# Ledger of designs, part 87: designed miniproteins, single chains

Each design is a single chain, and the fold is of that chain. pLDDT is the mean over its residues in the fold that is shown.

## One batch from the design tools (miniprotein)

Design m3017
Fold by ESMFold2-Fast:
Order: structure tokens, then C-alpha cells, then sequence
Structure m3017 (fold): chain A 108 residues (1-108)
């Protein structure tokens, strides 16, 4: 259903936001340069995840998947700067992507 698709997309955004927060905080423990790069990549990931949610709300499954792929790429970049947080950040990006796939199926 549309309501189930929207809930999955909202959960995807929440996972990306959690990954972004972890990447920003953990990168501060590595260096100021990595903290800056992690923040820029994390903010880009959240922007794409928000666009994926809007695409799900519009019923545009292709745009939702495209934006979520960009969100995962940006979050993977943020993860590279996260030091000990790398695995958790990458895992949250993957979880978000699976939820957008689920939302896309619910709209078909």
C-alpha cells in the first residue's frame, strides 16, 4: 500500500540520518580534515534520502531508487572518514537502500 511504502521510505531516511550522525561524530576523533569531509558527504547523503522519500510520495519508483543509490554512495564516502564508525555507517546505508526497494515494490 502507499502508506506502507511511505513508512518504509521514512524508515530509510531515519537510517541514513543515523549513519550521517555517526559519521560526523566518529570522524571528529580522526582529524579536523576528515570531520569536514564526513560532514559534507553525510549532508549530501541526507539530502538524497529526503529526495528519495519525496519520490516515493510521488509514486516515482525510479527516482526513489536513483536518489537512494546516491544517498548510499555519499554515506559510504562519509563512512571512509568515520574511522571506527565505518562499518556501522555503511550498514545503515545498506539498510536504507533495502527499505527503499521495499517501498518501490509496495507502490507497484
Amino acid sequence: SRAEAERDAEAALENVRKGAEIAIEESKKVSPDKAKKAREAAEEAVRHAELALEAVRAGDTDEARRHMLEAVRALDEAAEYAGDGKAEVASLGTAGALLIVSASIELE
Scores: mean pLDDT 88

Design m3018
Fold by ESMFold2-Fast:
Structure m3018 (fold): chain A 72 residues (1-72)
Amino acid sequence: MFPRLSDEEIEAIIREFIEEHGLPEETLEKLKEVVRRHKETPGDLVGSLMTVEGVDEEMAKELLKRLKEANK
């Protein structure tokens, strides 16, 4: 899904997202792992992100949109 994004760029996007939503630091590592699994492979990233505590469907869709925009 995001083959042009570096690991550093993914971390930066997720860190900004967790800070804006008031999520704990533990959420950063969990979200990074989920996003890395979907970096090159199409799949249900929204559903996978929603398995992370504190992340609802709207938040998952917002993060997906940010990652897709950055992958331009």
Scores: mean pLDDT 76

Design m3019
Fold by ESMFold2-Fast:
Structure m3019 (fold): chain A 132 residues (1-132)
Amino acid sequence: MDPITKAFILEDLVLRLASGHFGPGVPDPNATVPKITDEEKLIAAFKEIESLLTPEVLKYVSKKTLDRIVKAALYALNESTEVRIAAADLLGEIEKLVPNEEATEKLRYIAENDSDPEVREAARRALEKAGL
């Protein structure tokens, strides 16, 4: 898949996250979702964003979209264990490509202070990936 197509997929994912999970858009409350929670969708979206985010793709991604991804991941560091791990992993990939002081500080805090050893380890790996 070419970098331009990856960038369009990334932009679309970020808009869906903002509308469904971080914006006024909510799922139909009468819809039954058998085994897919908002957290499962969020984790899947973070993993997809992480897989799409390369130096070549960054040429076609706006600063506004990157800022939205960082804010979403930072917010997710206050959620469940699995969500916090996914958020830390994503922040590490972003930091490796585009330094962000707020993300670095939050990852350092989580690496030392998170209640879950797996989350602390994920934050440490994220910092290592970023060369920090």
Scores: mean pLDDT 74

Design m3020
Fold by ESMFold2-Fast:
Structure m3020 (fold): chain A 99 residues (1-99)
Amino acid sequence: MSISLKELIEKVTEGIKSGKLKLSEEEKKILVSMIEKVLPYIEDEEIKKLFEELKEALNVESDEKLFEEYLKKNNIDPNDINAILAELLETLEKLYEKL
């Protein structure tokens, strides 16, 4: 999809807030954990703010053990921030397709 990252995050956040996107508690916790892990490495202040708004919309706490199990299952190194960011973006694109 030729959608900007800003529009992608905004539309997914709106879908979660409106209840149009239904995520399990586990899916929400994994998504929050991915966001928290990449946030310190986001240089764009507007994108960082959008991820913080998405995290607030999810309204769950991160779960480190669940996140580590998810990364292992998907063969992602927990110290590879670029791989975690790529997984986050793919997850957001899949959620956007459900809208």
Scores: mean pLDDT 85

Design m3021
Fold by ESMFold2-Fast:
Structure m3021 (fold): chain A 97 residues (1-97)
Amino acid sequence: SMAELEREMELGVEELHIAVVFSVTRSQLPEEVREELSKLSELERRKALIDILAERDPETARRLAEALERRARLLEETDPERAEQYRELAEHAREAA
């Protein structure tokens, strides 16, 4: 249905926004810092990237927090464990900014 396509597109846009912000933040780091981050779990690595982003660009960190919160709400029924991780990242981003 059209409503299902619209939901998939909304999920895709939020996911791409989150992925792009993390990818760009990581790409701006020195190689040695990226190597150290690669030793962390995905959740810990994302929190570290949020800390770096918040120091450099607190406005983008706040927008990331909003995107993470929206994504968490969209996942709540279908993937509650991932929704909880995204809420944790959103809270971390708000506190860091």
Scores: mean pLDDT 79

Design m3022
Fold by ESMFold2-Fast:
Structure m3022 (fold): chain A 82 residues (1-82)
Amino acid sequence: MKEIEELRRKAEELRREAILVEAEGGMEVMYHSSLALGGDEETGKRHREEARRVIEESDRRAKELLEKARELEEKARELEEE
């Protein structure tokens, strides 16, 4: 029983980590987007490209964390069914 609780706790931690990664990425995207609005076209293009890179990286990190959390939840479910 304690093993199931530990797996679920770890899964919850990974899900919270994923939320933080997405939130931090979103803030960085907002920062670059605001700079793109205030500059010339060349500056705007650079900041839009950087914002794209940030969102892609954050999405990848969050997806990896959520995948690990899902695996831990699946293990906890299997142990409950035993």
Scores: mean pLDDT 82

Design m3023
Fold by ESMFold2-Fast:
Structure m3023 (fold): chain A 81 residues (1-81)
Amino acid sequence: MKITEEEAEELMERTIEGLRAFLEANPEWSVEQVRALVEAERKHIVEDLRKKGLSEELIKKLEKRFTKEAERLIEEHAKRA
């Protein structure tokens, strides 16, 4: 079944909130470990959205948004170290 842009945005938002909660619970994680986790999550989301039939244009848009939000979370995590 084809995923809608709204459903794709909800999936991304849930993933970002899951990452935030994880990082807040695990302040001891290094920035390198966090970057590896973020990259794995980004790859998983992109692959899932592509399999669900989201357009490449929308995938790129959401990937850019995910990258910006994830970088903010990494910066917040680094400040807690």
Scores: mean pLDDT 83

Design m3024
Fold by ESMFold2-Fast:
Structure m3024 (fold): chain A 83 residues (1-83)
Amino acid sequence: SKAEEALKKAEENIAKLRELLAEARAAGAPRSAILGIEIALGLAEIGLGLGKRLGEEGAELAAKVAEKALKDAEKAYATGELP
């Protein structure tokens, strides 16, 4: 279903966020970059939890939130600034 596909995309982007956080920590990234990634990950996880409960539209929104969170986290890591 479209909801299942959207939730899978959200979960994939959350997995990438966790990988990015691990990489940033291993690289000794600035505290601001680490916090930016942690905030993005937290928002994506909240979005996924709500998306699982709100049907197809909720699932699609969760996917978009996770995608944006990953982009914001990548930018935070690159710049050392919060999203």
Scores: mean pLDDT 85

Design m3025
Fold by ESMFold2-Fast:
Structure m3025 (fold): chain A 90 residues (1-90)
Amino acid sequence: MEELRREHRELLERASEAIKKGDYKTAAELFRRSAELVRQVLPDPRLADIFADSYLAEARAAEEGDRERVRQIAIRGTAEALRAIGDELD
């Protein structure tokens, strides 16, 4: 479990670095791998699905070379996750 959490963090860090370097193809591959791992790392399947869907969308935007769209998708994914947490508190 801890090994998967570490791998997930490393993949996201590498994806961010690839975007900064303009290596969009590598970033897309790393985001897809992050989507696969997050379903194994997060105990809440609803939150895992929200993050996985966000990472897959970020991978598609990265393949198109649209750095700003990657950012917008990440923001939207975070907002959806916060909404899901809010629904649990209600």
Scores: mean pLDDT 80

Design m3026
Fold by ESMFold2-Fast:
Structure m3026 (fold): chain A 96 residues (1-96)
Amino acid sequence: MEALYEGAEALGLDKEEVEELIEKRGVEEEKLAAALVVSHARGIPLEEALELVEKWEKEKGKRKTEIEIQRLYLLSLGVPQEKIDEWIAKVEAEEK
């Protein structure tokens, strides 16, 4: 995913370092992308963001964590909360 590599470069990581981190930590690309969003949204290091994402998955489940990550991403882009709520409702309706 292009946004993953762009975010990693902003943190001083190149594509090879991102791939090594995935292999070394056993982290899926999607989880690493989620951690980058949390890192930028919370202003915390990538490793702390990874731990936070893993904690949310354990406490809330994978789907609820994915929705929360996407919400944080949209908020970071300046999307109004009402539009985010509309998007979440649409995603949940399509899953039924």
Scores: mean pLDDT 67

Design m3027
Fold by ESMFold2-Fast:
Structure m3027 (fold): chain A 68 residues (1-68)
Amino acid sequence: MLTDEEVEKKKEEIEEFYKKIKEKTKPEESFADVLEKGLEEEMSPEEFAEIEREVLAKLRERERKEAA
């Protein structure tokens, strides 16, 4: 499990990665899906599960509102 400090650091890393992926994502693509695939390739399964709970769920909620 990640510590609170590690989770905070990972949130910052994901925000930076978010900005980079957003510049490359086409308007018709789900940004959260593209981001999730990128993170899965770079992280261990354990780290990804913690990050998905903390960060990706929030991003998916935003995309859901934009899609609706």
Scores: mean pLDDT 64

Design m3028
Fold by ESMFold2-Fast:
Structure m3028 (fold): chain A 100 residues (1-100)
Amino acid sequence: SLPKLNIVDEDPRYSELVRPNPKLKELLEKVGFKHDVLRLAEVEYLLKELAAKEKLFDPKDPRVVNLKGTELGEVLGVDKVDWSNHKEVAELILKSSEIV
């Protein structure tokens, strides 16, 4: 199941191939990632699936992910993020990844 890459139209960094650091890679493996390199848009998609699986979306505002005390929050370095802010999400993921 390939994600739709429409997010690239909002921020071109989502088209970049990235290598996640070991901690981010462990989170991605929880949602089926088995490789070393993927597009930033694919990282965003997999982390969104992880947040949904772990019930991290705010019930009052489904754009917001509550990360305080979570492994995802530790990896991204934030207690809360508006996931609809695709530029901020890209910057958070890039802090835990290398552009290939």
Scores: mean pLDDT 86

Design m3029
Fold by ESMFold2-Fast:
Order: sequence, then C-alpha cells, then structure tokens
Structure m3029 (fold): chain A 92 residues (1-92)
Amino acid sequence: SVEGKTIFEFLDELRAELEKLGDAGLLKLLDEIEEMIRNKEDMYRIAERLLELAERLVELGLTEQARRLATLTIRSGRNVLSPELRERLEAI
C-alpha cells in the first residue's frame, strides 16, 4: 500500500530491497534521485528520473515496486507532468 507514504519514504524502503539485489547502477540512480528531491530540484526533472527507475525495476521483474513508484510520481507531479511523461508512467 502506498496510501499515506511520501515518495521519499518509498525510495528509502526501495533502497533496502535494491541493496539485497546488489544492483550498483540502480542504487546510484536512487542516490541521484534522492539528492534531487533533497535539493528541491524541478519536479519535471525528478519525475523523468523516477520514470527511468520504474522502467529499470520492470526490467528486473520488480513490477509491483515499479507500479507503486509510478503512482507516487503521478501524485507528486500532479499538474507539472507533461502528457507524454504521464502516459509513460501510467503504462508501468
């Protein structure tokens, strides 16, 4: 359930799962996204990186985690997501 979770809380939980898998590339991408969020960077740029993370999670068979991430990204992005970015997130 993603009800009541912030995207930051979800990313911290996801980190523990990715550390168990030993995927250094995904951990680096996660670190970069968490730093962008802490620095309050443009939500559009953050959402593009979150989409990349979700697509990588699907490739690894982590489809539930990918769908949760996509849902949280849509919630956080609301009116700042492009139609194209929203459609790609909804396709996860």
Scores: mean pLDDT 81

Design m3030
Fold by ESMFold2-Fast:
Structure m3030 (fold): chain A 65 residues (1-65)
Amino acid sequence: GPLLAVATRDYTATRPGELTIKAGDRLVVHGREVIDGSEYWHATSLATGETGLVPEGALEIVGEV
């Protein structure tokens, strides 16, 4: 199933399709995406219900949901 993750830092969306998150936010990770040579998580924020991309280094995987 999808993975549970916690944001390790704040990140502000810089492009359409990216997610704005705050350190400590919980997210459900659906998969990994590679865009322009950079790795992203495709995730849904449990705080906002929004789905989008966050940089790979911004989330820590804490388990399976």
Scores: mean pLDDT 83

Design m3031
Fold by ESMFold2-Fast:
Order: C-alpha cells, then structure tokens, then sequence
Structure m3031 (fold): chain A 74 residues (1-74)
C-alpha cells in the first residue's frame, strides 16, 4: 500500500469514527481508533514527512473518543 493510499484510508477511518460517535457506538469508535493508529504508524514508516499529519489525525481521533466516553459516563 502506498503512502497516498494510507493517507486516504486514515481519512476514511476518521470519518467513520466520527459517524460512530454521533451514533453513540463507542465500541465501533474504539475499533476504528485502533485501525487509525495502525495506519498512522505504517504511513510514517512509508513517508516520514507525514509524521505531523498522522499525529494530528490520531490526536483528533483520541480526543473525540475521550470526549464521547466522558459524556456517556455523565
């Protein structure tokens, strides 16, 4: 898989994670976060110049999930 294909897959998975969180599906969102993290690691290995991009996407996904988990606990 090329770096460009990994970047596209990561964006697609992030969109799916947002949809899962909007549906209240935290289990699917956690699974998608794990997929995003794996894709991000592979992207950085293929293209180190994408490190900041990959880190920003992983951070955004983690913050969204944490926020949703806190809201559900309240």
Amino acid sequence: MSAEELEKKMDEKLDQLVQALNAGDLETARSLLEEIEKIADELVEKDPSKRSYAASKVTAARLLLVGAEIEKEL
Scores: mean pLDDT 82

Design m3032
Fold by ESMFold2-Fast:
Structure m3032 (fold): chain A 81 residues (1-81)
Amino acid sequence: SEEEKKKELLKKLAELLERLEEALKNEDAKELAEVLREIGKLLGVDVSEFVEKALAAKTKEELEEVLQEYFQYMAKLLAEE
């Protein structure tokens, strides 16, 4: 059913969000960028801009800013009818 598919999607997103938190704690820009790419593929959205910004980030604070911009962008897309 559509509800079951949505629940599975949300579970996969939750697992990817945990990986993002671990990558951020380790300041692993490559892993963080890869997880952003995986989320983009899962949702069928082009996130190349955020992947590039993550790879260019030099500090944890810059990575956090990329994540904030990414989630704001994704939230806007998910709010569209």
Scores: mean pLDDT 81

Design m3033
Fold by ESMFold2-Fast:
Structure m3033 (fold): chain A 79 residues (1-79)
Amino acid sequence: LEKALELKEKAEELYKKGVETKDIELLEEAKKLYEESFNLLASNPPLNPPPELIVSLKEIVEEYEEFLKEIEKKIEEIK
């Protein structure tokens, strides 16, 4: 979990820099790190999470998908 959060934070930092500088390479790197973060969370879910955690995990998954879409749109805009 901690490593996934670290990758997410790094991806968000690269995304901000990429948007500011309009650097497609930074946006692609941010997307890659964000996908790696998401995959780490997906590969190690808790076996019997309480209902509250299940809701939070769904919200986290939706947040990842929305952010990936935003990165993709920014890359397309710069192309």
Scores: mean pLDDT 72

Design m3034
Fold by ESMFold2-Fast:
Structure m3034 (fold): chain A 74 residues (1-74)
Amino acid sequence: SESAQALLDLLTRGAEAVKRAREVIEEVRESDPEAAERIEKALKEFEQAFLAGDVAAMEAAIDRLEALVEEAEK
């Protein structure tokens, strides 16, 4: 179903976002500790949304993670 595909796509994006966020935290922790802290908070928000089964909160957390990672890698 389209709903099942949308959820799988979201979970795939989430997995990639979490993996990339963890890599970027390790890269920037010493040079930009504030950026690392923001990404860690966003990871925690995604984890809480996932455990709660809150799809809207998961989408928002993934968007935030992707934006913070892109900003930190500039």
Scores: mean pLDDT 84

Design m3035
Fold by ESMFold2-Fast:
Structure m3035 (fold): chain A 81 residues (1-81)
Amino acid sequence: SPLDELRDEVARRAAASTDPLEREGLVTFGIAIEEIRKGGDVEKVLATLEELLARLARENPAAARLLQGLLDRLKSLIEEM
């Protein structure tokens, strides 16, 4: 499924990342996708990811831009569900 593909891409990016904040953000994102797949609270999960992005925007803008792109893709996939 497109969610499985996004999950796998996030896992590959986390494994390849040399930045600890980017890696932790990607791991958190992967957990968020899994929670949505299990029928978790989508609104709560998305709010948690938005909070992560707001924090990362100050500490690592490049990681924040990467994760914002992934979040936009996740939101698009959720709208198609």
Scores: mean pLDDT 84

Design m3036
Fold by ESMFold2-Fast:
Structure m3036 (fold): chain A 71 residues (1-71)
Amino acid sequence: MSPRERLLELVRQAADRYAAGDFTGMHALLQEMADLFAGDPRVQRAILEVVNLLNSGASPEDVVARFERLL
């Protein structure tokens, strides 16, 4: 799996957990993404945008689409 494919999979899983009300699982997945790409400022900024979208009540589909555009 490419790094891009792994990131998109993790974001989709995080958004799905948020939609299910599993905030602990969502934060664990976002932390995994942050740790895997600690040295990549583009990915770090994309993760921050995902957190902001999830906190604003964006749909899982909108979160994934926005993150994909940032990569």
Scores: mean pLDDT 79

Design m3037
Fold by ESMFold2-Fast:
Structure m3037 (fold): chain A 74 residues (1-74)
Amino acid sequence: DEEKKEEAKRKVEEYIKKAKEDPDKSLREAKRVALESGDPEIARKVAEAAEEAAKKGLAKNAPELAEQLRGLAE
């Protein structure tokens, strides 16, 4: 199932790139992919992107999303 992990990682990276245009939608989709993958490395990538979005004040939901994914990444 290495192919599924690589596919999930690519999808997450694509959504993180799209977060420059639509951070709320893109980060929610990235979170969904990370949760479906169950991979701590992928979850950590999304958590870091959400934390950066929260730091910039981009969305009210970004801090909550970062907190949820941090738990999964550990």
Scores: mean pLDDT 73

Design m3038
Fold by ESMFold2-Fast:
Structure m3038 (fold): chain A 103 residues (1-103)
Amino acid sequence: MELEFHLPDLDLDDQQRATAGVDDPAEALVNVILVAAEKGVASVSLTARTQEELDRLKSLLERNGIRVVREELLTEPLPPPTPVELEGQREMRRLLELLERRS
């Protein structure tokens, strides 16, 4: 699963408002994405292994005001993830959990 967020450069006041009082970097990122979504400027490119996962993620993102601009199914098996990729997968899972709880 891969999500590539396309966020405009938010002004400093919007960034500060989104991250004020937030020490968790995943929660700070969710807040930035949601501020961009409220402005109608948040979009994402989505990649998943199954159509069911794509449909679920698209539904989650769209109900948070995030526009899905690209959808792709992974057709080839991925090599074993590197330690950096495993860390990125954990951060992505945390981001999705925070979005789901906020929805």
Scores: mean pLDDT 70

Design m3039
Fold by ESMFold2-Fast:
Structure m3039 (fold): chain A 99 residues (1-99)
Amino acid sequence: SPAPKPLSEEEKERLRELIERLLEAQVRRALEGDLTASEEELEVGKELEELLEKHNLTEEQLLEELGLTRESLVRRAIELLRERGAEELAAELEERLAA
């Protein structure tokens, strides 16, 4: 396999935007039943897949470009849920993360 390629600073900025959009869409879908959020998740997912393929990175390596892990994404989702007053769902995610 070809060696992994690092992201440019512009691609890292775009990746931050894509991750935040994905998490916000997932929170909206969970709390509001917003069907447009599912379409946004698919669109963001496609852009993330294109970055993976372009740079020959795994999902974990792509997150490492921003100093992130899957756990850090779950923690961000918990914060977004709490900001929206969804304390019960936030607590359920926190319990799953701790297990």
Scores: mean pLDDT 82

Design m3040
Fold by ESMFold2-Fast:
Structure m3040 (fold): chain A 83 residues (1-83)
Amino acid sequence: SEYAKKALELLKKNGKIEDARRYIEKSLSPFEAGVFAVSMAVLLTLNASDDFIRKVLEEVAKAIIEKDYEKVRQIIVDAIRSA
């Protein structure tokens, strides 16, 4: 969606992750917003760097825009294994 594209732009700029999340949530279904929120929570639980979190969330947001939920799952699994 248009809102998800703008959220990716926010993630690529000096990265206010929370602002990007709120923007995505306005345009996504509850399921899609939930997938994004869970992805953020997992990354924060892993005590990852802000740069790592932004990179993974950008990939998750792209996969959500493409409605490729298998790709979202793979991104999160790979992030957990890399932590």
Scores: mean pLDDT 70

Design m3041
Fold by ESMFold2-Fast:
Structure m3041 (fold): chain A 66 residues (1-66)
Amino acid sequence: MSPQERLAEIEREFRELLARITDPELRRRYQAEYAAILMELGRTGDYAAAAERLEALVREVREDLA
């Protein structure tokens, strides 16, 4: 799997988990963190680093949903 394909897969999971968050303030915070990851990706072109950061964010969302 390419780093680009991996990022796209993690993005789908992130969107699905984000939809399950009922707290609008927490949802906005996660959306802001996601936007920051995409901005850095746009600056660096480092898909592997973006995927790692988003994977960590997905883990944080899962913990908040538990």
Scores: mean pLDDT 85

Design m3042
Fold by ESMFold2-Fast:
Structure m3042 (fold): chain A 62 residues (1-62)
Amino acid sequence: APLSPAEVEAANIILQLLSEGKYSDAEIVEKAAEHTGLSRATASRVLSRIQALIEATRAKLA
């Protein structure tokens, strides 16, 4: 399903924080929710979708 503009902003924040490797999943969700005004549940779903895409990409390269 297409992402809303706020979910796209959350995805950009999540990708940046994941690339830094300094933050727990809970901290990433909190920061994304705080910056975008999305609920933690919505930010958590965006994180899960990004993690699933990363894992699928790794599986194709294995």
Scores: mean pLDDT 81

Design m3043
Fold by ESMFold2-Fast:
Structure m3043 (fold): chain A 58 residues (1-58)
Amino acid sequence: LSEEQREILIAAARLAGMLYGRGPTAAEIKTVLAADGVDPSRFSDAELLEAAREAGML
């Protein structure tokens, strides 16, 4: 991931944790990305969950 993509994923994971509760699933993070106009198919579930860990949501 580029630094810009990583920042986007961390922000989305943090928001998912706020909306759905701590420990957001990859599907919940994908929902937040899609709502912001970002295609979630660009990212693997592993990358989304790593971003949640970096955001302090896992």
Scores: mean pLDDT 81

Design m3044
Fold by ESMFold2-Fast:
Structure m3044 (fold): chain A 85 residues (1-85)
Amino acid sequence: SRYAELWAAASAEEREHALAEARRLAERLLAEGVVDAAEAEAIAALDLAALVRAANRLLDQLRAEGKLEEEAASELAAAVAAARA
C-alpha cells in the first residue's frame, strides 16, 4: 500500500513525528466520543484500518450534524488522504 511505502521510506524523525501526531489524533477522537479506548490505542499505534474507520465516522457524524469544525476536518482530511494516497 502507499502508506506502507511511505512508512518504509520515512526517516526515524518522520516516523517519530507521525507517531506523535497519531497519539494527538487518537486523544482528540476519544475525547469527542468518536472512538473507544481500544480504537484510540490502535490509532496511536498507526493501525491504518482503525485510523481510516475512525476518520470516516467522525467526518460522517460532523457532516450529518452540520458541525464540521475546520481544525478537526483538516486533521481528518489529511489523515484520510495520507491513508488512501
Scores: mean pLDDT 66

Design m3045
Fold by ESMFold2-Fast:
Structure m3045 (fold): chain A 75 residues (1-75)
Amino acid sequence: MSVEERLKKALEMAKEAGVEEYARAFVEAVRAGDLQAALQHLAQTGQALIEKGVSEEKIQEFGELATSAALEAAA
């Protein structure tokens, strides 16, 4: 799965949970090459998913997709 495919899937997951705005900030930071900002926005998205009652399994899936995409984009 490409970086762009993982970013798209992460955005779709966040949109389903109603926290798309945080995930958009994350994607913008990844595309800007700002890994530090991307990880901060990822943490904010994760917290928002927890507050919305999203399952730990889905939060883990989101985190793995988003983190791997950010790290590969920064490499």
Scores: mean pLDDT 83

Design m3046
Fold by ESMFold2-Fast:
Structure m3046 (fold): chain A 81 residues (1-81)
Amino acid sequence: MPSREELLEQTLAEVRRLVAQGRYVEAARRLGKLLHEHELTEAELERLIAFLREQAARETDPAGRTVLELAVQELEDLLRA
């Protein structure tokens, strides 16, 4: 079983690759699977939010940026709960 740190790093790397390939729906699905299967700490959620905000800021495709911004909102809602 991968460590929590390894799982986060693998997920961030895969999301970055999928975004670079224009595969935004698959990137969002990968992120959703991580959240569904693992309870993330507040620090881990903050790290993930920061990562996704940076990816959204670099995204030149408006549709892709919207998908990433929606993912940020979902994570912020989890952090507030």
Scores: mean pLDDT 77

Design m3047
Fold by ESMFold2-Fast:
Structure m3047 (fold): chain A 70 residues (1-70)
Amino acid sequence: SPIVDNWLAVLRTVPPERQDAYLDALAGVIEGVHRLVLKVEGKDTPENRAKVEAEIQALRDEVRARLAAA
């Protein structure tokens, strides 16, 4: 996943004690952009919001797993 690989590249330059805060900031920005797109397209439904939240959580989980495995 290009997004996961890019986030890993950034997080590997950050001190370990700050990696979770940076991951949360990156995830928050991407979630905010997806929510904005939903609003602009008239697709801001609870179902679509839940889908975005699930996709962002999956990205967080994959990045955390790869950081732990390295």
Scores: mean pLDDT 83

Design m3048
Fold by ESMFold2-Fast:
Structure m3048 (fold): chain A 93 residues (1-93)
Amino acid sequence: MKLSERGKRIEELADKVLASMTPEEKELLRRLADGQATPEEAERLRNIVKEKLQEILGPDYVPSDEEVNAVLSYLIGKIREEKAAERRAAQAA
């Protein structure tokens, strides 16, 4: 399976962001992944991801909206796929 260098970079950044998140921030991410977050909560999570990216990459780095969206989409997709896999296993039992 051939992954682009850009894709690998987004995955690495997303993993670092997730590792730096507090339990409250992780709960907000889970709520957004489940479609239970308000628009204000979704915007707050986008700002959290942006701030975490600046902490990881340094103060001279300005994350683009596209990069923040790519990291957030990866995190949401990962949580949704894990939940979907558990649901499929439960239905097969």
Scores: mean pLDDT 76

Design m3049
Fold by ESMFold2-Fast:
Structure m3049 (fold): chain A 115 residues (1-115)
Amino acid sequence: MAIVRSSAELAYSLTNDKKMYEAILEAGEIMLKAAPPEYRSKMARIAGLLGGIAVGMFTDEEYEKLKQEVIEVLPSTGSEKLKEAILEAIEKMLPYARGPGRKYLEELKELVKRL
């Protein structure tokens, strides 16, 4: 939860965009509520990385790490609810995504749909 909040606060401080801030927080909450208890900490990290991508403040290494974590976590949970929650979270952030972040979020959305 702290990681998602930090990403949202960073977005707001850099863009002064309250709607982006609210979208990142809502996306994080959707993912965390859908996560099994044992995956909540990992899901909080994934949600924080998604927020960073949305604001355009991420490295290629962070994006690749996020992709690998999603590929690993989603099949291991067996949860269609978690898959749907991640897709909803990405859709919530897409209208407010900046720079290359929009392209990477759309690529992640397509990846998650195939899992």
Scores: mean pLDDT 73

Design m3050
Fold by ESMFold2-Fast:
Structure m3050 (fold): chain A 61 residues (1-61)
Amino acid sequence: MSPKEETEKIVEKAEELVEEGDAGIALSLLAAWAGISKSAGDEESAEYLEKKLEELEKRVE
């Protein structure tokens, strides 16, 4: 499985959580995986997840 495919699945799960009313859990999921990607040296996945986290934060305010 490529890191990009894994990252896309995480974003999809976060979107499902927002739709179910669990926006706080969705934000936590994106933040956790962004941190994990950064720690692993996967800067591309980390930046993508951080961007999705920022977009979601603006939407749920």
Scores: mean pLDDT 79

